# Ledger of designs, part 101: designed miniproteins, single chains, continued (2)

Each design is a single chain, and the fold is of that chain. pLDDT is the mean over its residues in the fold that is shown.

## One batch from the design tools (miniprotein)

Design m7500
Fold by ESMFold2-Fast:
Structure m7500 (fold): chain A 73 residues (1-73)
Amino acid sequence: MASREEIRRAAEELVAAGAVHREGSADAPIVLDEEAVRATAERLGVAPSELAREARRVFEEGLARQRAEVAAW
């Protein structure tokens, strides 16, 4: 069974590979490469939805940090 750490690492790898992205506007939905997420989830033995949720969260955390820096100016 994959640990939270393994799921987090896989999520970070998916984000780094560009499998998680946002279209141009701040209110645009986060888009995931469902094939990449599914393949990675199968490799780890976890639900694709669980990995997708973590990958989305990792991406959103990065965006929130960028927005906080801009707002602090």
Scores: mean pLDDT 75

Design m7501
Fold by ESMFold2-Fast:
Formats: sequence, C-alpha cells, structure tokens
Structure m7501 (fold): chain A 86 residues (1-86)
Amino acid sequence: SAELEALEKALEVLREALRGNSKEALERAIERLKEIKEENPSLKDFLDELISALEEILKEEDERKRTWKLFAEILRVIGRIIELEL
C-alpha cells in the first residue's frame, strides 16, 4: 500500500539520521519527513507527531539521550508498519 511504502521511506530517513548521529542529520530527517507528509495526507497525523518528536529531540544537548530518543521513534515507526501488515 502507499501508506506502507511511505512508512518504510520514513523508517529509512530515521535510520540515516541515526547513522549520521548529529543535529544536522536530524534537521535533514525532519525536512525529508515533511516532504513525505505532503505526499501522503492519510499519514498526516502520524507524521506530524513524528516530526514534532524529532524537533524536541533536536533541542536535546546530550548526544546519548538524543540517540536513544531517536531509536525510540524508529521503534514507533516499526510498530506502525507491523500494525498495517497484520
């Protein structure tokens, strides 16, 4: 489904942000997620929550806490993908 493809794309965006391990990588991820949201109105509410969470993570000054918070958001996206497949 288009929603599944969009969530898999969002997951890859978050994985790239995790690999980049920087505020700049997070800022790029936020912009990419905004693009995915514009292309997928049915996921607007979920992606708005995800974008908001990443914007809050961007304010975190502790690198380790940023990494764990980002990992938690990755798990949340994975959970949504699993829900759609079942």
Scores: mean pLDDT 86

Design m7502
Fold by ESMFold2-Fast:
Structure m7502 (fold): chain A 88 residues (1-88)
Amino acid sequence: SDEDIRAMVMKSLQKMIEVEKNANTKALLQELLAKVPSMTTDELVKGLEELTARIAKTEKNIQERIFAEAMVGMLLMHITVAQQEERR
């Protein structure tokens, strides 16, 4: 359900925020987290894709950028899997 996917995204974003050392990337993660409770699954996918693009433009440290992009990518994959399980 959208509710279950939303809960998963919120938990994952909160964990990413806890370990994120870059203040700008952390702020982008916090901005998305604040919007999650009002978002549909389609809006969450779009929001995560936009987050990845914003991190790529904002994060100047290549290693930190790769790490953040990989975490968002894994979250997008988990959403896709969850949506396919609910289509059964």
Scores: mean pLDDT 78

Design m7503
Fold by ESMFold2-Fast:
Structure m7503 (fold): chain A 97 residues (1-97)
Amino acid sequence: MKAEEDKKRIAEASEKYEVEINSVEDLEKLEEAIKKKVEEAKEIIEKNLADKDDPEKHNELLVAIAVLAFTIDDGKRAEEAMAAMLAGDLEKALELL
């Protein structure tokens, strides 16, 4: 259900960004913040994927994958991607996104 998915996505993002959502206007501000973070995450993945064996860039990729996982409407796929990331399986995490 789209409304349930929106509520779940809002709750996940609110927990991650530690913001309280009291109105539709707050939701729109949160969505704008999420959109900007998604764009940043995609750029990090594109730039750092070739150098994933670099520990610093590997950590940036893990953070970017986490950001993308929070924006997936499929909560189960997001959960599996996060689990793969925590296990250090970066390739599996990327396949789930």
Scores: mean pLDDT 66

Design m7504
Fold by ESMFold2-Fast:
Order: C-alpha cells, then structure tokens, then sequence
Structure m7504 (fold): chain A 63 residues (1-63)
C-alpha cells in the first residue's frame, strides 16, 4: 500500500541517520560513560523523529 511504502522510506532514512551517528561515535574514540549517554540520547532523538513521522502519516491516512 501507499502507506507501507512511505513507512519503509522513513525507516530507511532513519537507518541511515543511525549509521552516521554510530560512525561518528566510533570515530571519536571516547567510550566514557558520558560519551555513551550522549550517543544514546542522540539515537533516542532520531528514533523519536521516526515515530513522530510514522504517527503523522497514520493520522493523514485516516482523513
């Protein structure tokens, strides 16, 4: 369905953003607790953005 295609596109975009964050974290060489928590916080923000976009699509699909 059209909705499924849009969700797939959002998921693929989100995966790319997560991969870039992981690459940046690994390149930093900083594995302190604070650095890990910062990285996790950035991941949570990206996942939250994905959830918000999917929920908005579902709201639009019901109109």
Amino acid sequence: SELQKKIEEITEENKKRQAELRKEFEASGDYSRDAILKYVGELLRVVGDEVDKILELKREAKK
Scores: mean pLDDT 84

Design m7505
Fold by ESMFold2-Fast:
Structure m7505 (fold): chain A 103 residues (1-103)
Amino acid sequence: MEVTVSAPTVGRDANGNLVLRFHVTIKTEKPEEVEVKVFIDGKEVEYRASAPTYNEDGTIHITVEVRVPESLQGKKVTIRIEVTNKDTGEKLTAEVEVEVPPL
């Protein structure tokens, strides 16, 4: 299994909330059995995901949006993605850093 996380984009959602958006690409056998957890600075967070796109080669593409507190403006944060394939029991972690500009 392989996991790749894109460079996050910082912005506002339709309600004006501060959000981080990024893409997660997972290459695995039986992609339908995959669980994804998102952590910001070591804390598990709720996220919104697009419907996953499955390729015939076992690649999953997911767009993730995380609402973050306004207090993160001007800070560098670490995003950690934990991926578990429930069928194989395989677990992988990927990390990316993003600077949250004042918006």
Scores: mean pLDDT 78

Design m7506
Fold by ESMFold2-Fast:
Structure m7506 (fold): chain A 99 residues (1-99)
Amino acid sequence: SDEELLAELEKHLPSKQARVIVDIIREGEKLLEEGTASPEAIRRTLVALEIALKLTDNESIREELEKLRRKFVEKAGMTPEEIEEIRKEAEELLKKWLG
């Protein structure tokens, strides 16, 4: 649930940043289901998913996020190299927020 994901992220991030990540993920999921997700929206959601995956230790939440990440990667037709760029962007953003 959004409440459970928010609680996991708030262990590591300020509440405002944690909420932004949750909101990006849920908006992205909605746009993907509607078939209206732009390439920018897909990329933004994948970065948010990578941040959430790096921070959560909850296995149930992790499985939900990994399943959603897989749907976005498949929909976008991303290469392994493009996926690695998303991971690096997430790592850099997370370091900026926590450093």
Scores: mean pLDDT 84

Design m7507
Fold by ESMFold2-Fast:
Structure m7507 (fold): chain A 70 residues (1-70)
Amino acid sequence: TPFGTYVPDEAVERVHELLLEAQKAAATDKKKAEELAKKAAEVFREAGVPAEGEVSVVDGKPVATLILGE
């Protein structure tokens, strides 16, 4: 189990790709966007970083985000 705050570049890139796909999907399919955000959080959790993925609507615009925490 990884210790500390280090996150591998591969995990960061994968999370970025998943969040971009979630943001694209959020405009047409919120359920798919939520699944992609959860997948991004899963990648960080597999790397040992506690994370939750969600999609929220801000000023009528869907936003895919990660919440980092323990």
Scores: mean pLDDT 71

Design m7508
Fold by ESMFold2-Fast:
Structure m7508 (fold): chain A 55 residues (1-55)
Amino acid sequence: MSGEEAAERAREAVLKAGGEAAAESVGGMIYQTALELGGEAGERAAKRAEESAAR
């Protein structure tokens, strides 16, 4: 998937799991990494974040 889509999904997952504070501290780095990586790596990062939030 696109890096931007992966980044958005990862950020939303962090928000759900830890709220705004977690998104502010960790979400920024995760967002940037997913955005830069894109493709397979970005998708993997987003899925990992979603699994953590959904568990």
Scores: mean pLDDT 66

Design m7509
Fold by ESMFold2-Fast:
Structure m7509 (fold): chain A 72 residues (1-72)
Amino acid sequence: MERLEERLEELEERLREVEENPNLEEVIELDIELGVLELEMAVKGLASGELMERLVELAERVRELLRRLGFK
């Protein structure tokens, strides 16, 4: 659990930096890493709870940034 939480916190920090200075490549990298983390959590049966809610919120924010930068 600790490793997943640490990875989520790192992604949250990286997203804050990207939101201040948007870069398409960095946003795409964040989207990929969040997708991988979501799959790992789903496989481990962690599809509900605080960590998954935080992950979903981050994924929504990343997708909104991708949409604003013209990525469909």
Scores: mean pLDDT 77

Design m7510
Fold by ESMFold2-Fast:
Structure m7510 (fold): chain A 107 residues (1-107)
Amino acid sequence: MTVYVPPEAQLVAGHGEEDGRGLALALEAAAAMAQGDAERAARLFEEVFKRGHEDIAISVAAGLAASLGLDPAEVARLLREDPYAAARRLAEAARAAGATVRHVTGG
């Protein structure tokens, strides 16, 4: 897959290690939420915030919220105010999505 990288993005790549760490933590938080582990997801997002990557955390959480049928703007606001409440909301939505497929009585 060929992706065009603008010249300004190439300049930003010099700072990419710390940005990459923030993104990796945010993606781990998204994976934890998809597994229904709200506590782990909240801790990972809190760590992203501590590292100064709030924008990355919000973007990842909003994207996941949209994929789960939640309002991404509401989840982004909640994540900034209470990462644990946001993580619980996302984990509940992920579990509900999984449960409707696996759990009727028939399995």
Scores: mean pLDDT 66

Design m7511
Fold by ESMFold2-Fast:
Structure m7511 (fold): chain A 60 residues (1-60)
Amino acid sequence: SMMEEQKKRKERIIKSLQENRDLLKAAIDDPKMSEADKKRYQVALEQNEKWIELLEKEIK
């Protein structure tokens, strides 16, 4: 059904967002990363986690 197809597409997007979340966390934890870049990545991480939460609610 269309709903099942949409769910599978959202699941793929969630996987990509989870991979990006892990990369952002690694960047923030990097002691060589500038303070400005860490703040930028922190904002991106917060946005990424909100997108994951919203998409997960849609497929549950």
Scores: mean pLDDT 84

Design m7512
Fold by ESMFold2-Fast:
Structure m7512 (fold): chain A 98 residues (1-98)
Amino acid sequence: SFEEQARVVAEALVAVRTEDLPPDHPVVLAGMEALAAIERRRAELLARRDLEGLRELLEVLLRYSTEAVERVEGPEVAEKARKEGEELIEAFLAELRA
């Protein structure tokens, strides 16, 4: 599922930042494959102009990304990232609607 792919990317990001894993480690490779799948989904939604699908995808990515940031850098940095991410999602979707 897309939620599972986003979770795998978040876990890989946390592991790289906290455990100093090499780029060829299985966890990192799994994260890269999940990220590639997410990017393909984003491109498909954008090509179809599915703005609601894009919103859902970006909001799930933001949720898992902010959870990963909180685990590595703490709640203050995570809250700032969440707010900035929400603003960027709205700006991006507004641009596509224009």
Scores: mean pLDDT 84

Design m7513
Fold by ESMFold2-Fast:
Structure m7513 (fold): chain A 74 residues (1-74)
Amino acid sequence: PDPKLSQEEMFELIDKAAETLKKDIEENKLSKEEVEQMLALLRGIALQEARRTGVDVEAVERHVEEREKEILEA
Protein backbone atom coordinates (compact mmCIF):
# COMPACT_ATOMS: atom_id res chain seq x y z
CA PRO A 1 0.00 0.00 0.00
CA ASP A 2 1.52 3.35 1.06
CA PRO A 3 5.33 2.85 1.14
CA LYS A 4 6.10 5.83 3.40
CA LEU A 5 4.40 8.22 5.82
CA SER A 6 6.12 11.48 6.78
CA GLN A 7 6.76 12.26 10.45
CA GLU A 8 4.20 15.08 10.22
CA GLU A 9 1.55 12.70 8.80
CA MET A 10 2.31 10.20 11.57
CA PHE A 11 1.90 12.94 14.22
CA GLU A 12 -1.43 13.99 12.66
CA LEU A 13 -2.70 10.39 12.81
CA ILE A 14 -1.59 10.08 16.46
CA ASP A 15 -3.27 13.40 17.35
CA LYS A 16 -6.49 12.33 15.60
CA ALA A 17 -6.47 8.99 17.47
CA ALA A 18 -5.86 10.81 20.80
CA GLU A 19 -8.78 13.20 20.14
CA THR A 20 -11.04 10.23 19.31
CA LEU A 21 -9.98 8.55 22.56
CA LYS A 22 -10.70 11.73 24.57
CA LYS A 23 -14.20 11.80 23.03
CA ASP A 24 -14.74 8.08 23.83
CA ILE A 25 -13.65 8.70 27.45
CA GLU A 26 -16.17 11.55 27.79
CA GLU A 27 -19.06 9.73 26.05
CA ASN A 28 -18.52 6.22 27.49
CA LYS A 29 -17.10 7.07 30.96
CA LEU A 30 -14.08 4.83 30.45
CA SER A 31 -12.09 3.83 33.55
CA LYS A 32 -8.44 4.84 33.92
CA GLU A 33 -7.45 1.17 33.35
CA GLU A 34 -9.43 1.05 30.08
CA VAL A 35 -7.82 4.34 28.96
CA GLU A 36 -4.33 2.98 29.76
CA GLN A 37 -5.06 -0.18 27.72
CA MET A 38 -6.23 1.89 24.73
CA LEU A 39 -3.16 4.14 24.99
CA ALA A 40 -0.88 1.07 25.10
CA LEU A 41 -2.55 -0.20 21.90
CA LEU A 42 -2.15 3.20 20.20
CA ARG A 43 1.54 3.33 21.21
CA GLY A 44 2.16 -0.19 19.88
CA ILE A 45 0.50 0.54 16.54
CA ALA A 46 2.26 3.90 16.12
CA LEU A 47 5.74 2.51 16.89
CA GLN A 48 5.20 -0.53 14.63
CA GLU A 49 4.09 1.73 11.76
CA ALA A 50 7.05 4.11 12.35
CA ARG A 51 9.48 1.16 12.13
CA ARG A 52 7.74 -0.15 8.99
CA THR A 53 7.79 3.21 7.16
CA GLY A 54 11.24 4.41 8.35
CA VAL A 55 9.93 7.38 10.33
CA ASP A 56 11.97 8.49 13.39
CA VAL A 57 10.76 6.00 16.01
CA GLU A 58 12.07 8.08 18.95
CA ALA A 59 10.20 11.19 17.73
CA VAL A 60 6.97 9.17 17.29
CA GLU A 61 7.38 7.55 20.74
CA ARG A 62 7.91 10.99 22.35
CA HIS A 63 4.84 12.40 20.60
CA VAL A 64 2.70 9.44 21.78
CA GLU A 65 4.06 9.84 25.35
CA GLU A 66 3.06 13.54 25.30
CA ARG A 67 -0.49 12.63 24.20
CA GLU A 68 -0.63 9.87 26.86
CA LYS A 69 0.40 12.36 29.58
CA GLU A 70 -2.26 14.88 28.52
CA ILE A 71 -5.01 12.24 28.57
CA LEU A 72 -3.96 10.52 31.84
CA GLU A 73 -3.14 13.74 33.75
CA ALA A 74 -6.21 15.68 32.61
Scores: mean pLDDT 77

Design m7514
Fold by ESMFold2-Fast:
Structure m7514 (fold): chain A 65 residues (1-65)
Amino acid sequence: SMMDEAIARMEKLLADLVARGASPFEISQAAADALADFAEQLNLEDYRKIAAHVVERLSEIYAAM
């Protein structure tokens, strides 16, 4: 549940930033800040999963720019 909530929050954050035309710098900064918040809430296994998801998602977003 906490893992699913973290993924949903990250996807919503990234989608909103892309929709607003945010720069790669702004998107990367916001993703880093969100990951720092998740590190305090998630266990290490779940954190590794969300971090891997974010790296893959950012790569996809930047490849589309």
Scores: mean pLDDT 85

Design m7515
Fold by ESMFold2-Fast:
Structure m7515 (fold): chain A 89 residues (1-89)
Amino acid sequence: NVEKIEQVVEERKPEILEAAKKHGAEEAASRTITSLKKAAIDTGASPEQVDRALEVILESVRNGASPQGLLRMADAIDRDPALTLQSLS
């Protein structure tokens, strides 16, 4: 189901990065999305779970999440992909 996960990520990525750019967090948000995509593929997450997790990232960005906060989220996803994905969705 890699293709469907990639499709969901590519569909949502532009709006998240535009929102993050307004707060100087574009690079950090891109890193978090990359970590999420890898974690989702590695754990066999559903496209629906990935979409919900991306929505959480978007809302965090809209609520003023710092670049450091987003990078900590990326690190958490990399460290414990399955648990962090369940927490975000």
Scores: mean pLDDT 85

Design m7516
Fold by ESMFold2-Fast:
Formats: sequence, structure tokens, C-alpha cells
Structure m7516 (fold): chain A 57 residues (1-57)
Amino acid sequence: MSPVEELYLSGKKSAEEGNVWATLTAADALERAGHHEQAKELYELARKAGASDEQLA
């Protein structure tokens, strides 16, 4: 399994558990690695889990 896929799946699980901080951390790591589509999906999941617009910026 690729590191990108591992971060994405971990972020999705964190969002499901309501761990907004861990989800945003995974999204930021994916964005820094150039994987903008996966990062965008995790930002959306974080928003649904309770992240504010300020935390997503």
C-alpha cells in the first residue's frame, strides 16, 4: 500500500471517529506531498466532522 493511500484511509477513519485534528493533519500531509485531490476529500470530511472554515484555510 502506498504512503498516500495509507494517509488517505487514516484520515477518513479519523473523520468517522470525529477526530477533526487528525483528519486535518492527514489532509495537510497529502497537500504538501502534491496529492491535492485526496487532500481536498479529507478537508471535506473534516468540515462535515465539525471543522471550521478557519481550520480548513
Scores: mean pLDDT 77

Design m7517
Fold by ESMFold2-Fast:
Structure m7517 (fold): chain A 64 residues (1-64)
Amino acid sequence: MKKVRVEVTNEKGDSKTIEVMATETEIRSSLENDGIAGGRLAGKAAEKAGIDVEGATVKLLSIL
């Protein structure tokens, strides 16, 4: 697992930059914009950021 900085955005237009722990599979899926693992990272980031998880997506900013 690696610590990553992501921008999480939900369908309501809430946006937060947050640091979360991610597996290499979650990181790869987020970069490819596919797969269940990418959605899992988006949900995890939204929950940690305190925003609604509905329609959440992540943009990977950096790997720490």
Scores: mean pLDDT 74

Design m7518
Fold by ESMFold2-Fast:
Structure m7518 (fold): chain A 75 residues (1-75)
Amino acid sequence: AQEKVDELIKEAEELIKNADTLSVEEMRKKVQEISKKAKELLDDPEVTPEQKQRIIDAVLKAVNALREKEEKEKA
């Protein structure tokens, strides 16, 4: 469980770090993949409340990065 949580957080962090090099569509697909993995982990009884909070925070940051990218494209 810990390894999958850490992997998800790293994926979200890399998405944010590479936001300027990715297209809006690529970011949208990656955010969807991260969200699906997050849902599976949030439903996992082995995942602690602290880990669930880290997952939620990571997903929110990724969603916010996508929103910023979409706004930049519209400008």
Scores: mean pLDDT 79

Design m7519
Fold by ESMFold2-Fast:
Structure m7519 (fold): chain A 91 residues (1-91)
Amino acid sequence: MEEELKRAKEAGQKLIDLANKAAETGTPEQRRAFELIAATAQSLIDSGATLEEMKKALEEAYQRAIDLVKDNPEAREAVEQLLKEGLKLLE
């Protein structure tokens, strides 16, 4: 359990770093979506979520982020790419 929580925290931190870096160079719409993903990951780290819980919450955050950028195909693609990378970090 402790080792699993440590892995979840490390994966979550890497995801936050990726999302924040993407937000720095993104459009305002992309930035809002990336910040939502980063905030979700931070909340999960703070609550001591497991890798499985973090993956589920990230998938839910994905649906919300996609809804924020649904009318912008470029922003949608960027959010989808970030989440694919984030989910891979949690494997």
Scores: mean pLDDT 78

Design m7520
Fold by ESMFold2-Fast:
Structure m7520 (fold): chain A 66 residues (1-66)
Amino acid sequence: SAATVERIAAELVRRHREFGAVYTEAHFAVLAELYGVSVAAVREAFRLAERELGFEHPLLVERVPN
């Protein structure tokens, strides 16, 4: 649902702001299983979260820094 996608987007924003959390596209399947949603819903949540954070705060990266 739209409400579930918005809730996931808010969690992604919060984790980025508090912990600098970033993700690769490989994480979409893991997040979909974790939240009990489709991969398409996770992609939409990332789109909403990136809109909120702005381009200088990317959530989706090619590789996660160690």
Scores: mean pLDDT 82

Design m7521
Fold by ESMFold2-Fast:
Structure m7521 (fold): chain A 95 residues (1-95)
Amino acid sequence: PKQAEESLTLSLPGSSHTVTLTATLNPDGDRRLSVYLQGGDVSRYEEKRSSNGPVVATVTVTGSTSTVQGWFYGTVIGSDAPLTLTVGDITVSDV
């Protein structure tokens, strides 16, 4: 399968935050999009399969840190088109 990966780090003011990130995979096909977010004392994992829409992950960050790290992994099976992974305004493509 084709794969694309992206990561980001967000710095947020204050001690408690809700961070919503959207990731989208192209092209169409058998898709798997894995989203892992970690911030402060909270981690969240979400996986979507056979989805034609974006994946939205919401994380509430609390504790001693205002930093959120995101890891995004996209795979497509059954497509020969270039794979692109978009996270917010950031796009990663393979090939």
Scores: mean pLDDT 57

Design m7522
Fold by ESMFold2-Fast:
Structure m7522 (fold): chain A 86 residues (1-86)
Amino acid sequence: RLTPYDFYNGKIKEIQENLDKAKELKDVISEEVIELFQKALDLLLKAKNLMNYDDSTPAEELLSLINEALELYEKGKELFEKELKK
């Protein structure tokens, strides 16, 4: 019995943990990785706020924000892994 809300909270936590880890490794990890994780987090937080407070937001717009956030997060993870393997 997980709500869509639980899914977003889980993803927000995951991205925050990876962002914090990238910031700890700032001497090795580029600013681009940090920016990608931050943008992904900001978009998921925006989507979460729209779900909570604006029931007039079309599902298509909400899904667009979530998909953009997940794409940025995957790009950030790919770069983070590549930079760690250098």
Scores: mean pLDDT 76

Design m7523
Fold by ESMFold2-Fast:
Structure m7523 (fold): chain A 63 residues (1-63)
Amino acid sequence: AFLSVVDLSGDGTVDETDLAGIERALAAPGNADNPLVHSFLDVDGDGKVDEAGRALIRAAIAA
């Protein structure tokens, strides 16, 4: 579940492409407020796409 949420490219790996996806969502407020974006990028389950979610993706890439 966690990996499927952060694997935005759908290639079975968590990498820089997935990080770029969440960073684009955060740079465009309309995308960050989109319910579909929240459903897929709410990786910590707090109902938000924010720095905590980005930190989790970076941690997954580093692992």
Scores: mean pLDDT 56

Design m7524
Fold by ESMFold2-Fast:
Structure m7524 (fold): chain A 72 residues (1-72)
Amino acid sequence: DEIEKLKKLREEYEKLFEDYRAKAAASTDEQEKEIYLMKATGYEAMRAYYDQKLKEAEQKAEEERKLAEELA
C-alpha cells in the first residue's frame, strides 16, 4: 500500500530528525554539533517531502472514490 509506505517514511525521517536534534543539543563540541544539525535539517526536509506526497496520495484516493460514487 503506497499510503502506508509514505506514512512509514515520514515517521522514520521524523524520528531521525528528533534523534539528531537531541544529539546536537547534548554535544559540547561545536563542530560535532554543526554536523548533527546539518543531518537534522536534511531529515526534516525529507520528512516534509514525504508528508506532502502522503497528502497528495490521500487526496487522489478520495477524489477517485468520489468520482466512482458519482458515476455508479
Scores: mean pLDDT 84

Design m7525
Fold by ESMFold2-Fast:
Structure m7525 (fold): chain A 64 residues (1-64)
Amino acid sequence: MMMQRQQQVEEARREADELAEKAEKDPSTAPKLAKELTEKMFESSPEVARVYAEGAGRVIRAAA
């Protein structure tokens, strides 16, 4: 039986990737998307939070 956290980690990666792609397409959205990912990070378990933190970093780099 797979742990629910593994499913949450995979879902978080997909979500973070989608938001990072949006920021790359329109860098003006990066501050809002970074805030959204940071919010999700604080709401999540440590394992899921790492994925959202990586996503937020990608969004910020897209705007740099």
Scores: mean pLDDT 76

Design m7526
Fold by ESMFold2-Fast:
Structure m7526 (fold): chain A 78 residues (1-78)
Amino acid sequence: MSKEEIENEVEAAMLLMQLSVEKLILEKTEDEEEKKEAVKKAEEIAREMRRLAEEGKASEEDARAAEEMAEEIRKLYE
């Protein structure tokens, strides 16, 4: 595995971890502004993961997982 391939895997893993953090914030916080920010960040992360997958820098599986988690976060906001 090349350094570039490792860096791409690390970036994808970090984005998925960030989504998990945003989901946890949404589930645990009582602050409406924090919930709203978590939804926005989740949507941005899912979009970034999709962009990386389109560029061949992330897997289609990771992009779909990110999109599904962002959708779950959006649904939990209500």
Scores: mean pLDDT 84

Design m7527
Fold by ESMFold2-Fast:
Structure m7527 (fold): chain A 63 residues (1-63)
Amino acid sequence: SDLAEKQAFLSQVIADILHGRLSDEQIEEAAKKLGISPEALRKKAETVARAAAIGREAARELG
């Protein structure tokens, strides 16, 4: 399904943003393919990064 393919693409793009693999132009192209603004895509990546940081802090409390 088209929706599942877009979901997989979004997940990969977020991972690439978090690892610093995408230029500003590549982020704009990815956002265009997803039908969202580059700003919305960057905010999604920031949300994932924040969630990962919270999980890391919780793991440290466990030992």
Scores: mean pLDDT 80

Design m7528
Fold by ESMFold2-Fast:
Structure m7528 (fold): chain A 87 residues (1-87)
Amino acid sequence: SLTPVQRFFLATAELLEKLLEENPDLPEEIKELARRTIELLRKIARGEASPAEVSEAFQLLGELSELLRKENPELWKQLASQVPWPP
């Protein structure tokens, strides 16, 4: 079974995939960053990531959050409310 941290990353990857599916009009920069982030989050969820890759995932999530907040603050608020924060 997945750890709480792995479950968080898996759920976040699925949420980002849904975001891309439902928002095809997002700038390509945001979509490319989201795709890279999803790939890394899924790798972490499988237990295949190094500590450096976990650190990179947090950096990419921060960058993606910032870009999305600037481009579409309403969509960012919706996304933030759906992120399953670890306990």
Scores: mean pLDDT 82

Design m7529
Fold by ESMFold2-Fast:
Parts: sequence; C-alpha cells; structure tokens
Structure m7529 (fold): chain A 69 residues (1-69)
Amino acid sequence: MEAESEELIERLRELAQKAREAGYEDMAAKLERSIDLLETARQSGNPELISAAIELAKETIKEAEEALA
C-alpha cells in the first residue's frame, strides 16, 4: 500500500507540473489537491480513507492524462 501511494503521488506531481506548463491551472490545482488528500489519508493510518484517496487519485490521473493528451 505505501509503495502504491508513493507511485501515485509521483505521477500526480508529474501531471500537475505538465498541466501548469500547458496553462491548465484548474487541472494542476485538482492534481495538487489529490496529493494533499492522499498524504493526509496516509498520515491518518485509516485504511478506508487511504483506499478512498487512492481511488480519487486514480480518477484524477485519468482525467489529467485525457486532458493533456
């Protein structure tokens, strides 16, 4: 679980940077919020919150990949 969360955070950071460079500031902000939620969930140690944050991160990554394609 920890390794998966770190990989998602890295991907979200990469996409947020690309979104900012492309001028999609709203998308970059959404990606950064997903990072914050995932890090907060990890710090809580609550498996349900971690699972929810992972699912939201995956959805946000898909949206960003489609928008930046």
Scores: mean pLDDT 81

Design m7530
Fold by ESMFold2-Fast:
Structure m7530 (fold): chain A 55 residues (1-55)
Amino acid sequence: SRNELLIGVYELVIGSTEVVKERVAKTADADTAAQIAAEEDRSIAVLREKIAELR
């Protein structure tokens, strides 16, 4: 269904975002890593809310 497709896409984006966050934490300075992590955590929260609305 459309909802199953959207959930799958959102889960993929969340997974990809978490991989990027992990890489940044290992390679960037602490201040840059913290800023990017905060932005990405906000994006992940929005996507999780969208998944909850589709369930």
Scores: mean pLDDT 84

Design m7531
Fold by ESMFold2-Fast:
Structure m7531 (fold): chain A 77 residues (1-77)
Amino acid sequence: SMAEEEAKIEEAVESLLKELEKMGIPVTEELREGIRRLVREAYGLVANPTPEGAARLRELGLEFERLVEEARRRKEE
């Protein structure tokens, strides 16, 4: 169900945020929302695997790295 999917997405988001917090990266609402968006999109792509979806998953990985770097940079400013 959609509710079960959202629960899995939130579980994945909280797990990722916990790891980032352990690395000293500040968990802002912007970072949380950005990661939630990426995780939700990735979940949909994995549910319907295509070559185009694989390319998009690589893009999502790069966006994740950018969000983390931006959060780290804002902490240092």
Scores: mean pLDDT 80

Design m7532
Fold by ESMFold2-Fast:
Structure m7532 (fold): chain A 73 residues (1-73)
Amino acid sequence: SVRDVVITEMLLIAAESDALIAERTNNQQALDRAQQLLKIVQQRVDSLKDDYPQTAKKLTAKIEKIQERLQKI
């Protein structure tokens, strides 16, 4: 549903926020939270791909960019 898309986008914003904290402060707890949230978001995106394939593709690209940033910490 559209509601599931919105919730997934909100969780991705939370993951991005924790990623920014981890990058700026080298905070291990923020890094761990960002990684955990990205796993949850990925599972939700996988559930959306049949009904919302273009949205799932865009969200997957955003997840991959955040993962790339976290790998550099």
Scores: mean pLDDT 87

Design m7533
Fold by ESMFold2-Fast:
Structure m7533 (fold): chain A 95 residues (1-95)
Amino acid sequence: IDEAIELLERARKLAIEAAKELEKSDPDAAALVEEAARYVDKAIEDLKKGDIDSALLNAQQARTLLELANKISPNPLIEEAIELLEKAIEILKEI
């Protein structure tokens, strides 16, 4: 669980940085990334409460939003955040 939380916190940080880069050039992509960051925050809170099922659902929602944002405006920070989310999701599935 601690490893999953660390991966989610790192993904959230990258998402916030990506949203700041995109806010002026591609506000639609920035909005999707900001929404994804909110779902990552929910997943972290769920894990701290021991709610693995809710955390998995919220992490999957965040990944979907980041994938959509990356289709609109490809960004290396979004790509890295997606990779970290995928790793966290795999850990949560093994619990």
Scores: mean pLDDT 86

Design m7534
Fold by ESMFold2-Fast:
Structure m7534 (fold): chain A 73 residues (1-73)
Amino acid sequence: SGRELVRQFARAIGRGVRIGEEAARRGLSPEEARRLAEEELRDEPEELRRVAGRWAGLEAAVLHALARRRAAL
């Protein structure tokens, strides 16, 4: 059903965000966060792997930007 598909994408997004948070905490780049998420979800369908990677990269980029802004204040 469409609800099951939405649930799968929501789970992939959530996993991506968590991986991105951990990657940023470790000082990894957004690109490294994306690759880490894609490796963690390697057994998932390509679409879910890609969405998790995108969200991991975005989360890491946002957290790095926020850290830079805090350091400049």
Scores: mean pLDDT 88

Design m7535
Fold by ESMFold2-Fast:
Structure m7535 (fold): chain A 97 residues (1-97)
Amino acid sequence: DAEKVEEEIKKLLGKDAEKIKKLLEEAAAKELATVDPALVENFKKQVELTKEILEALANKDEEKKKEILKEELEERAKIVGEESKPLLEEHLKKIEE
């Protein structure tokens, strides 16, 4: 699954695909270091977020992309807690830029 996701991301997003993936991986690493070492589940959620971003971009629908990102941020907040929400929001802003 991960290998197929990487191929699809590279195909549809080109250079942006690499940037988005890297930002999501960096966000997960920072949260693990600063909040809770049990955040392996949050890393899995970031992989799913990458898939959802890929689907939104394939549809060329920016509104759906933003809605998916917002929903995923809310779901990750349930796992990580409110203290980590600013870090997640910062990384999602970089993706939106």
Scores: mean pLDDT 55

